# Designed miniproteins, single chains, part 98

Each design is a single chain, and the fold is of that chain. pLDDT is the mean over its residues in the fold that is shown.

## One batch from the design tools (miniprotein)

Design m3408
Fold by ESMFold2-Fast:
Structure m3408 (fold): chain A 77 residues (1-77)
Amino acid sequence: MEPIPALDEATVSTEELRAATARHLRGLAEFFREQGYPEMAEVADEGADAVAAARDRDALLAIVRDTEARLKRLHEA
């Protein structure tokens, strides 16, 4: 299972980081759905929605960490 990759916050604005992270999570959701892991796909989609609504970098990073933890729970189950 691939972790959500770190993005270079020094290079991108919060809005760019939000958009890139949301696109990445939607890509993960599509990947998990194609691999037969619909539960993981739903978690990734929820993460993408939450990231898109994030106000600040701190909120965005907290959502990313929560999403990673939820995906790890499903992987370890």
Scores: mean pLDDT 77

Design m3409
Fold by ESMFold2-Fast:
Structure m3409 (fold): chain A 73 residues (1-73)
Amino acid sequence: MAEERLREAEERIRREPEDAEAWAEASEAALELGDYERALEYATKAVELEPENVELSMRLIKAAAAVAAARSE
C-alpha cells in the first residue's frame, strides 16, 4: 500500500539521507497518495543527489507533471 511504501522510504531516508533511490521511492509513493507537492520535493532531492541518473530525472518530470495538473484544478 502506498502509505506503507512512503513510510518505509522515509525511514530509509532517515538512515541514509544520500540514498537517491529512497527519495525516488518516497516521491512515487507520495504521488500514489495524491501528495503532489511532497512528491515533487522528494523527486527533486533524488535528482540533486544523482544529476546524471536519467531514471531519476524521468521520475521528477512525472512528479512535476502531476503537480502542474493538480494546480490547474
Scores: mean pLDDT 80

Design m3410
Fold by ESMFold2-Fast:
Structure m3410 (fold): chain A 105 residues (1-105)
Amino acid sequence: VQEIAEEILSKVPNVPENKKKFVESLLSLLDKNGALTPQLVAYAKQETEKFQRFATYVPVHLKDQVEQLADEFKVTYTLQPVDKEVAKEKGIEEDAYELTVPLIN
């Protein structure tokens, strides 16, 4: 999981340490719950490269845990509900939120 986090963040210079730790912890949480899909890893890499932001999909049952992690690491984030069909294309079979985190201050 740490290697995946490093790979996603590698193209953004000077990512704050709290955001690196948040992304690593978030990816670990998703992986442990079977919610870290290859499609989401590819999506996160593309969003990071194009927009210098981290983006992923969070299943609804993990929303509270993700918000607790963001609070713990003092990370500013956006959570938006996503259409179930869009979530399914990313390998998420349930209601989900798109999480976005700006990687530069």
Scores: mean pLDDT 82

Design m3411
Fold by ESMFold2-Fast:
Structure m3411 (fold): chain A 90 residues (1-90)
Amino acid sequence: MPPVLKLSPEEVLEGLMTGFGWSREQLRTFAEIVVEAHRAGLSIEELQRRLREAGLPGDLLRRVTGEETPESFDSLALIAEELLRVEREL
């Protein structure tokens, strides 16, 4: 796990599901948007726009990582990839 992250992927999953009332489908949508945006080299503003268009909070990067920086976006993408991996193996 990256040293800038204080929570495991499983803790982030639980936090999103219990804190925001998200279903597993909403969590998957979030993770897919983050991974796709990061792989495409999109800006944080474009990530936020895509999250809002999917009906998710646009400020999720700040809410999950505490920051809105390229390094925090890299960290969020690693969490999102791990969340998708864990979901596929369940």
Scores: mean pLDDT 73

Design m3412
Fold by ESMFold2-Fast:
Structure m3412 (fold): chain A 83 residues (1-83)
Amino acid sequence: RKERAKELAKRIVEADMKELGLSVEELRERIEKEIKELEKEIKELEEQYKKNPTSELRRKIIALESAIGLLETELSIIELALE
């Protein structure tokens, strides 16, 4: 089961590397940078939400939190592929 997940992770990472022309290290760094930028944007939106709570701001925060969750999953796939 774990060996199959590792094999699938390697194939996913190799496909992304080929399509983007990036190394696995560059893919990891790109995803880590995207997570940090999204975390910064969430913090700014949370400050705005404290001053003026709107459904629009709440939806944006939830969407960005979901995007971070997906990127963290991609990092986990890369870590599994590198083992």
Scores: mean pLDDT 80

Design m3413
Fold by ESMFold2-Fast:
Structure m3413 (fold): chain A 74 residues (1-74)
Amino acid sequence: MPLDAEENLELAIEYIEKGEYLLAKLALHEAVQQRAPSLLAMVEAAKEQGYTELAERLEKLLKENEEKLRPFLE
């Protein structure tokens, strides 16, 4: 892949900060290489894969932006 999982998690964080929620969801799918019921479930998968620090940062951002991200949380 052109970007590894860590780089895709960093991109997801950046996209959420910019308000690009669809791009953030796509970056998360690339990072964990699986479809999950929610963005939070994808963050948990990233933690299981060893990207704990980035996943925790992303989880905080998702929680802070929950109302705006509700359509993408599934």
Scores: mean pLDDT 70

Design m3414
Fold by ESMFold2-Fast:
Structure m3414 (fold): chain A 64 residues (1-64)
Amino acid sequence: MSEYEKLVKLAEEDRDKAIEEGINLVKKLYPDNQVALEAAKRDLESVTDPEEIARAILNLKKKL
């Protein structure tokens, strides 16, 4: 199973956990940037589609 498929499954089974994973990645990418962290939290929390959440998390991982 690809990383994307694993993230989609996570977002479908536990949306809050998937969002938490995304937020943790933003904290790693933008340490001490509260504005970026707050924007990312808002963006991820507004997304209801598991595939869209998975894509957002995968894109964050690729930036690390």
Scores: mean pLDDT 80

Design m3415
Fold by ESMFold2-Fast:
Structure m3415 (fold): chain A 78 residues (1-78)
Amino acid sequence: SLEMEVTKLLMRGMANITEAWYLITNDPSLSEQQKAQLEKLMKQTKDIISEAKKNPTKYPELNKKLEAISEEIDKIKQ
């Protein structure tokens, strides 16, 4: 259902925000540039969630964007 698709997107978005926030608050080895990048990725995730609520038909496109953000967070984490 559309509701289930939106829920899955929100769960992925929450995971991105939580992971980025955790790294910013708990990893003292991160450079200022890496922290700024994580803050940018959090903002992009929030913007995508807002867009998904307005345009549920874009779910596949927005989900791919959230997946790309997850990959960027993972690269900083490594």
Scores: mean pLDDT 84

Design m3416
Fold by ESMFold2-Fast:
Structure m3416 (fold): chain A 73 residues (1-73)
Amino acid sequence: SKALEAEILLTLATMLLTLAKRYPGEDSVELYEKAIELAEEARKLFRESNDQKGARLADEVIEEAKKLLEELK
């Protein structure tokens, strides 16, 4: 199921975002970038399965990760 794949990707993105927030440093840039990538894939899959709530949650993860990544650059 695309919806299940999206949920797994969003969960992984959220875990990477949490890890990056706990260990802010050189490695956290890569973690934020990967979290954005996974959340963007999740958002695409949620939209394809017409899961508006899932897509919104993925967008929130993307927005937070981008904001925090910008603060590190």
Scores: mean pLDDT 86

Design m3417
Fold by ESMFold2-Fast:
Structure m3417 (fold): chain A 91 residues (1-91)
Amino acid sequence: TFSKCDPNKTEDYECTAQDAVDYANYLESKGVHAYVPTNYAWAARLYEKLGMKEKAKTAAKKALDLVDKYKLSKDNPYIIQAEYLYAKYSN
């Protein structure tokens, strides 16, 4: 499991977001799809907290694309927040 960053420290938020993306890519490579969009949605939230609008938008879009790709439920608070975040930075 990727967890070399301190998720409770603001200075580690970019590290934590990248760790979440790396873990999502690892899970996808192993055929474990259920938690892949959630990890991208969490990364998007961390990027938003850092003011990294383009990275936040990109991660949120990736979460939504993966929900559609793997035919997963959109009835998830993390995915609902990703939809809001993507819309917020898309006009």
Scores: mean pLDDT 80

Design m3418
Fold by ESMFold2-Fast:
Structure m3418 (fold): chain A 89 residues (1-89)
Amino acid sequence: MKKEVEEIAKEFMEKMKKAKSPEERRAIFEEAKERLSEEERKELLEYAKQKVKEGKSESEFKSDVEKLAAALYHDELLRRERERAAAEA
């Protein structure tokens, strides 16, 4: 993994620890996503998906990079749930 991705993940986690509102947390997450390339976002998302599929719990994502990957996976799950709910409406 590139040093740039590790720095983005570290800054993301430091900002998330200081966030006081859901709106601030969303802004921090969107900023981290924008700083990652499309390829890097895909790699982190697929990494998290694969580890969850293998039975790894979210509490086992301990590094800043793994926590960013878990956040990307959560965003994808929420997106899919919104799409499912809209289809059932």
Scores: mean pLDDT 75

Design m3419
Fold by ESMFold2-Fast:
Structure m3419 (fold): chain A 75 residues (1-75)
Amino acid sequence: MSPEEIKQQAVETAKGMAEKMLAAGYSPEEVAERLLRLVEEEREVLEKSDLPEEYKEAVLEALEEIERYARELAA
């Protein structure tokens, strides 16, 4: 899987989880809080990872997009 494909898959997975939580009756604010927590946890895991730099960069970009999406949900 290319770095671009990894980025898109990570973003789609996070958005899919958010949509399922919203459909289950969670508030946008609760969903945003959950996503922001996941982004923080994943950043720590990524920093300790031995993945090639290009993949780390793609994952970081995905996490930034997920963080932006979460902030928009809470706004």
Scores: mean pLDDT 83

Design m3420
Fold by ESMFold2-Fast:
Structure m3420 (fold): chain A 94 residues (1-94)
Amino acid sequence: MEEIEKIAKKAEEIGKKELEKAKKEGVKKEEVVKLGEEVIELLKKLNFPEEVIKKFEEMKKHAENGNEDEWYVGYGYFTGLKKFLEELLKRKEE
């Protein structure tokens, strides 16, 4: 397995655990939106295409206008993705 695939797997596992926790304990819309904003900032720093950035901006907007189930999914997904993107940024700064 390549290094990127290992990082992605770890991020996915973190996201799944955070999703389960959010479903049991609840999560605030503001927390999901903040995570989405942090993910978008990381995508911009990593020079992802505008099409990818727009997709995540739409996902953040969907969480802002969504119900609690969408906040739980968004929380897990954005938490996992943030961990993945932070590791990618660290490697690009080498």
Scores: mean pLDDT 75

Design m3421
Fold by ESMFold2-Fast:
Structure m3421 (fold): chain A 77 residues (1-77)
Amino acid sequence: SSQQRQQQIQLIDQMVNDSRQVIDTQLQNGNITQQQRDDMLQSVDDRRQDWLRDPTLRQRIVQMTQQYRRYQQLLNS
């Protein structure tokens, strides 16, 4: 459904944003160069496009991430 697809995209975007924050932090700490940061961000964007294009891969990644989050909640309850 459109609602399920929107929820999947939001979860993917959250994962992508988390990756971008890690990359930017590495640059800020001097662990990578500006060129390496740009290359890493391009790789993240390419991966996001692959996830959005392939419904089977997208479904699998979303399910794995949701299962992991549910497992973490269960352990912390």
Scores: mean pLDDT 80

Design m3422
Fold by ESMFold2-Fast:
Structure m3422 (fold): chain A 70 residues (1-70)
Amino acid sequence: ASAAISQATSAADAATKASELAPDEMQELKDRAEKAKADAAKDPSKSPDATAIANEVMLQIKAILEQSQK
């Protein structure tokens, strides 16, 4: 579904921007979001998985950024 692809795209973009602060960790998160986006685009049954991965990536980006500010 387009919504899951959009969420995965947003997560990948957020990881790219955050990579200025933590490049190695953000590259892994970006790769996960990109894969979820590609999988959902090929198979709509993967949309729930793509949405879950996008949400996990966004939470991990937030946690890493919060840790880096201390």
Scores: mean pLDDT 76

Design m3423
Fold by ESMFold2-Fast:
Structure m3423 (fold): chain A 81 residues (1-81)
Amino acid sequence: RLEELAREIVDIALDSLVATNYDLDAAVAATAAALRARGIELPEEDVRRLVTLLLQANKESSVELLEEALELARELARRAL
């Protein structure tokens, strides 16, 4: 359950980044809206941190930032359960 939820949160954030052509503010808003539609309410600051890490990981091709984003998604999944 936890790993499934964490993966879902990351997938929603990545889909939002692609859909908004990597516009951070639009991707954060789209991610938050998609999560709310699924009954997942996370603070905007936490959603912004996740989306920012994923955007930066993509821009820099950084494995370290991607690992940090995945760990943050697990933390957010634990708090949402």
Scores: mean pLDDT 83

Design m3424
Fold by ESMFold2-Fast:
Structure m3424 (fold): chain A 97 residues (1-97)
Amino acid sequence: MKKEALEKAEEAIKLLREAAEKAEKTDKGIGNQARALANSLEFSLEKGTLSAGIFYMAAKSAENLAEQAEKIDKEVAELLREAAKKLREAARLLEEL
């Protein structure tokens, strides 16, 4: 995988874990979903199975979680939107190969 795509994926995982930690204080469902997404991406990264498609699907999942979080915790919603942005950037960098 392109080094820059890897760096964006790692930053997205970090943002998802931060969102999960903050969300656990307000909504355990959102926290659990964000943590599951981070764990899934980290596992796929370690196994070398990540693709542009997987990054786009993960970004969509993060965007959907951000929409759910928007009325509950705006900081969590912003972290999830930033994670989605990094995932879309990773997908684009991988497609440029």
Scores: mean pLDDT 84

Design m3425
Fold by ESMFold2-Fast:
Structure m3425 (fold): chain A 70 residues (1-70)
Amino acid sequence: SEEEKRLAEAEALADKVNKLGDEYQKIVDEINKAREAGDYEKVASLEKKRDEILKEIQETLKRGKEVVDA
């Protein structure tokens, strides 16, 4: 049914958010290590990757809300 399909899509989006959250935490840890090492070029590149992951999390959450609210 359409309802079952929407629930499956919502579950898949929730799984994606959890995976992205793990990637985000890993990158935050790498940024902190790079800062301690004084590797500011690596910090800058990792911060860009962090921001990309955060944007993808926010877009995925927005899509998830649209799926459940429809």
Scores: mean pLDDT 85

Design m3426
Fold by ESMFold2-Fast:
Structure m3426 (fold): chain A 88 residues (1-88)
Amino acid sequence: GDDDILNAQIQFYNDHKDELPKLDVDVLLKVPVENLSVKGIAALLYYHAEKLSLERLEELLDRLEKYKDQLPELLQKAKEAIRRKKEE
């Protein structure tokens, strides 16, 4: 089910956090939010949040709210990025 795929994506992200800065940002920026892996979301929020539109950041936040118990740090990063974008 979708939960099994998501749990697998969360585990993959947790096992490969050292690879986040190596992901191709130009590819990640072209992927629709609904099709982004947890690892892709983490890479964008930790290293490339400034390249994201406010609308895209809000879409990421909406997706991450479903997983707030498993990914609280990513949820917080999305909220911080949105706050900074609104202040600019």
Scores: mean pLDDT 77

Design m3427
Fold by ESMFold2-Fast:
Structure m3427 (fold): chain A 55 residues (1-55)
Amino acid sequence: MSREQVLARLVALHRQMLTADPATLGELLDEIQALEATLSPEQRQALWAEVAAAL
C-alpha cells in the first residue's frame, strides 16, 4: 500500500470515530492499529502529523 493510501485511510478512520457508536469504535481502533503496525516509528510520526493537520 502506498504512503498516500495509508494516510487517506487513517484520516477516514479517524473521521469515522467522531460519529461512531461505542461498539464500532473497537473495530475502527483495531484497523488503525493494524495500519500503524505496517509503519516504521519514523513513518508513523510523520503520518500522525499529517492526519492531525487533516482533522
Scores: mean pLDDT 77

Design m3428
Fold by ESMFold2-Fast:
Structure m3428 (fold): chain A 88 residues (1-88)
Amino acid sequence: SALLESPRFREALARFEEEAIATYDSITDEELKKKFHELLGRLQEALRAGDFEAALATLDELIEFAKENGLSEKLIEAIEELKEVLEE
């Protein structure tokens, strides 16, 4: 996919991955950590499949999950940047 090879996409994805790892490492609640990991897995599967509609839906779910659980504002910003790139 031309989108997946885009420097803009790769930069947004790298920032998202950095913030996701930092957030995952900061979570002390095992159930919250598990749910976050499951959401990250769904996003990864959607991106691998080239299912950008599913990827965008999962990113929206990640934003709501982050807001509801008081997760990092930097994570939310990274998700929004990745969404903008995927929304073509």
Scores: mean pLDDT 86

Design m3429
Fold by ESMFold2-Fast:
Structure m3429 (fold): chain A 55 residues (1-55)
Amino acid sequence: SDADLQRALDGARAALAAGDRTQLLVARHELEKHFADDPEAQAVLAELDAALRAL
């Protein structure tokens, strides 16, 4: 649902702001598992992958 997507995106952005590896991995897993075909989720996944590589 749109509400579930928005909650997942908000969680991912919070993880990006925190810079915590565990939070980043959890956010990536949620977006990959439930929203892999969503363009906004794909863009945020790219940001999560970049953040994880920078750690």
Scores: mean pLDDT 87

Design m3430
Fold by ESMFold2-Fast:
Structure m3430 (fold): chain A 75 residues (1-75)
Amino acid sequence: KIKDYERLIKVAEEAKREGKSFAEIANLLVEEATKLGMNTDLIVQVIKEAVRNGKSPKETADMLIEAFEKKIKEL
């Protein structure tokens, strides 16, 4: 639900601010989504796209935030 996506956005923004690595960002978001009882498919899809396109950790965090914001707007 909306609050769950807002929580994921907060986690991604914090990881970006802390300069977390690609793997750390991926693990933090998958763990948080799992704790919230959310399907992780969206997170996995965005991460695969970021890897395929050679995105930086900060760019990957931004892509995840954009995906979550889009999902909120469509709910």
Scores: mean pLDDT 83

Design m3431
Fold by ESMFold2-Fast:
Structure m3431 (fold): chain A 81 residues (1-81)
Amino acid sequence: SLKEKAKELLKKVKELAEKGKVKVEVEGNTVTITLGEDLEAGGVAGGAALLLEEAGLAEADISEDKIVITFKEEEFAELLK
């Protein structure tokens, strides 16, 4: 399902943050992902944001250097802490 794929991509984004390839900041139900020079990591983060929006779980604002994801439920943002 889209929800399961979204959770899997969120897990992957967390792993990328742990490796220092992206910066993740969580504030309530809003997650800010700051993109680095790793285009593959940026692609994963962008793909996660778009899939979350398609699944109806979040609203995504994608710019050149950052992605802001606003989740409908705070529990999904907590997965990225």
Scores: mean pLDDT 79

Design m3432
Fold by ESMFold2-Fast:
Structure m3432 (fold): chain A 89 residues (1-89)
Amino acid sequence: GSLAEELAARLRERYGVALTPREAEVALLLAQGLTNKEIGDRLGISEKTVKSHVTSLLRKLGLRDRTELVAAVVEALDLGPHTAAYLRK
């Protein structure tokens, strides 16, 4: 979607790395608080495939863990606690 494309563009500008469309979609759903299983169910892929995308995202962005990845996505999209809560509504 356009939001996933916007996220990919902002992360490319900030970190100098290219995300696949699927990696951007996974990152966006992570920022919404979904588990790997829930992301897999939403995207029609296995939980193992979601875990692979999370690992790839952490490596590409030089981030330590899932919490840092979620924070990076929220920051890149200017989603702050209030706007992220609105999107989960």
Scores: mean pLDDT 78

Design m3433
Fold by ESMFold2-Fast:
Structure m3433 (fold): chain A 65 residues (1-65)
Amino acid sequence: SSISQNTATLIRGAGMEIEGRLELEEVDGEIVIRTVTGSPEDIEEAQEIAKALNSMGRKARVEVL
């Protein structure tokens, strides 16, 4: 799924959870998007957020827990 319209809000909300499924944290200028579940849908959403952030000039990566 795509949530590109909310990407700017998510950058400002680093350290916030998305519905308890994803956690966003800024570490040394890089935004880390963690998935609590290993579901393909949550991983895909996290990857879409990371790609959107990278396209805006921010460093971002995904971690699966």
Scores: mean pLDDT 68

Design m3434
Fold by ESMFold2-Fast:
Structure m3434 (fold): chain A 93 residues (1-93)
Amino acid sequence: SEKEKKLSELVRELMKLVSELLKAIEANDKQKVEELVKKIVETLRKIADILKDNEEQKNVILQQLRDFIVSLVSEKDPEVAKKLEEAIKKIIG
């Protein structure tokens, strides 16, 4: 469906941003890390908005995305991972 296509596009963009974040952390580029964290949070808000008509599905998908992102980022930078986890928890409610 069109909704599923939009969701897939946003998830792909999210994965691209996470990959860029991991590279920015490795490069110790603090300004780029901060910019990418904001973009990741905004992309997750867009995913949440698409899923808003089904709260259970929204919560499950966002929790799975949170766990995946936090797992990947925490191995490189636990403080950035914690900041992302806290921001995502606020989106989920």
Scores: mean pLDDT 87

Design m3435
Fold by ESMFold2-Fast:
Structure m3435 (fold): chain A 73 residues (1-73)
Amino acid sequence: GLDEAERRGQAVMDEINKALAGKSKEAAKKVALKLLAANGDGELRAKMEQLMKEGRYSEAVKTALDHHAALGE
């Protein structure tokens, strides 16, 4: 249900905050991969994939965060 989807999203966001706070590119990559797997939006997925190919894992994570913020509006 909706509550389950929201809780799943919240858990992913918590991992994002952990990865970014740790300043670890490897941790950010793991979070970006989880976001990519959890997201069905083809446009968001394509943007994240492009950033990840460039090694810009933190930016891929930010792209997903921006998408979720827009949905929350």
Scores: mean pLDDT 68

Design m3436
Fold by ESMFold2-Fast:
Structure m3436 (fold): chain A 83 residues (1-83)
Amino acid sequence: MSSRITGTLFLLISAQTSAYLGDLETARQDLQAAIDLLSTFNSDKSKQAIKYLQQALDALDQGDVEKALEYIKLAAKYALESG
């Protein structure tokens, strides 16, 4: 696995944990960092992962933590396949 994929996965785990604990600010920061890393791949799967992370950020802004966690899980699936 590339260092960028490993870094992305750590950020997604951190974002999930922070969101679950109610630390939405840290969750948003980690999701944005994951989007930035995934943007360096320029693959269809990385683009799909970014779309799910964008939807996760939107869900956090709405206070829908459960929906955000669903989107983060979907993004992680596509991120694993992007490297």
Scores: mean pLDDT 83

Design m3437
Fold by ESMFold2-Fast:
Structure m3437 (fold): chain A 73 residues (1-73)
Amino acid sequence: SEAEVRELAEELQRSLESGDFSPVRELLERLLEAAGLPASKLPALQAGLVDILGTEPIETLAELLVRRLEELK
């Protein structure tokens, strides 16, 4: 659901803001599932995460990651 996608993206942002990278892969896999996207899109979503973290403020991560998921549909 859209609400579940947003909640998972916000959870990922909070984790990364705290310096905890341990749930990253699991949260990205759950984001794909919640968005109705195949697991084969994981490398593209990971590349999107790396791009956002390298170019944008961390506080924008959840919003931009949700946008990237829409682009992968």
Scores: mean pLDDT 86

Design m3438
Fold by ESMFold2-Fast:
Structure m3438 (fold): chain A 117 residues (1-117)
Amino acid sequence: SKIVELVKKTLKEIAPNTPMSEWSEEQWLKFLEKMGLPKEFLPLLKFLAEQNIPVERLFPVFIALSFLVSHHHLDLSAEEVAEILGVSLSNASLAIKLYNEHKEEILKRIKEFKEKL
């Protein structure tokens, strides 16, 4: 709940009238800074914003997806991901679905972003 409240407050401070899917890179970097997140997470957050994930689900799905990207060699079930990360089974399942359906796109976005740093 505190994370959801922080996200909602930060969204209003950065771009009160602009949906996250339309944010500039500068607005995203300010969001990451206010949330205490590394800039390397920008490609994943932008991807999730484009998937119309509800704000209440954004953070737990992001954490699960980041874990899957970092541990791509592990064949983990949704139940195992949920248990390891302390997220709901529904959020872990959504992250696995998005990762499996969009794996090549997600990895390409991360690679291209790192090449610009």
Scores: mean pLDDT 78

Design m3439
Fold by ESMFold2-Fast:
Structure m3439 (fold): chain A 105 residues (1-105)
Amino acid sequence: MDKIKEAVKKAVELLRRTGDLFDEKGKKYEEEGNLKKALELYSLSTHAYASAVTSEKALKNGKYEEEAKDLVPILRRFSEQMKKEGFDDLAKELEELAEELEKLL
């Protein structure tokens, strides 16, 4: 129970950092005139923040074990997307947390 709670807390922090980096990278693509890619990254940033908020609510209401099951595929998807954009360190942290959560479930 407690280990799952701590892992979900880590997921909130990593998802917020994921949102920040996608927003920053989106601005870079916008500056380069690649509006389609900028909008894609802004959408990914919004989705990462939405996932963080959902996980925070699960922590507050004690439903973090149910949330952990949903987080595994979410963290893996964001890991792949972060890796595609060159954020290798955060991509690894997201994948490692997904594997940790999967082992705890």
Scores: mean pLDDT 88

Design m3440
Fold by ESMFold2-Fast:
Structure m3440 (fold): chain A 75 residues (1-75)
Amino acid sequence: MTVDEGRKKLDEVIEELSEKLRKGEISGREAAILAHKEAQDIADELRKSGVPQEEIDELVGEFEQKVREVLEKER
């Protein structure tokens, strides 16, 4: 997996969680748990693929910021 592939997958997770929150299919707490799990799975795959930890940390940080914004809007 490349950083670009990981970023696309995380962006898809944001879109899916935003839609489920808007539809009332999941709670904000459930969305946060799912987002954390997806970020860990993608970070682990990137690490196994030889991506530098610094790039993984940047990608995960960007994702966590986007998740926080989604959770604040749907509150």
Scores: mean pLDDT 81

Design m3441
Fold by ESMFold2-Fast:
Structure m3441 (fold): chain A 69 residues (1-69)
Amino acid sequence: SKKEAKEAGKGLKEGDEAKALEAIVKAGASPSGALRGLDLIEEGASPKKVAEAAGISVGTAKTIIESLK
């Protein structure tokens, strides 16, 4: 959900990668997809690429990335 996507971005902003990973999984990613998505977010990849890697919607990926700002 949008709430979990915001929690993922906040976790990343605070440096809590474990919390961010859990929130990305709750947002709809598989555990392996969440790990790939996290790596791509850290590389500054586009929301579309993050969504494809994590198996989540582009809107969810955008919310995670925007919550990092």
Scores: mean pLDDT 78

Design m3442
Fold by ESMFold2-Fast:
Structure m3442 (fold): chain A 74 residues (1-74)
Amino acid sequence: MSGIQRSDQLIDRMRQRGLIGDDQDGSVVMGRIRRGDFRGRSPRADRVGDVLQQTFQGQLSGDQTFDRMMQALD
C-alpha cells in the first residue's frame, strides 16, 4: 500500500527537519495536522500543515499532497 509508505516517508522527513520529535507517534502527529493543531510549531510546519489540511479536506489528491509536502520540507 503506497499510501502508508508515503506517510511514513513524510513523517521521517519531518523528524529530520525538526518539525516533530523522535518520540512522537506518527498517527498522533497526523491527527494534530488534520485539526490544524500542528500549525505554529515552526514556520515550515505551518506551511506543511496547511497542505495536509487541504488534503484531508479533500482539496488535493494524495499524489499532489505527497509531492508538495516533500517540496515544502526541502
Scores: mean pLDDT 58

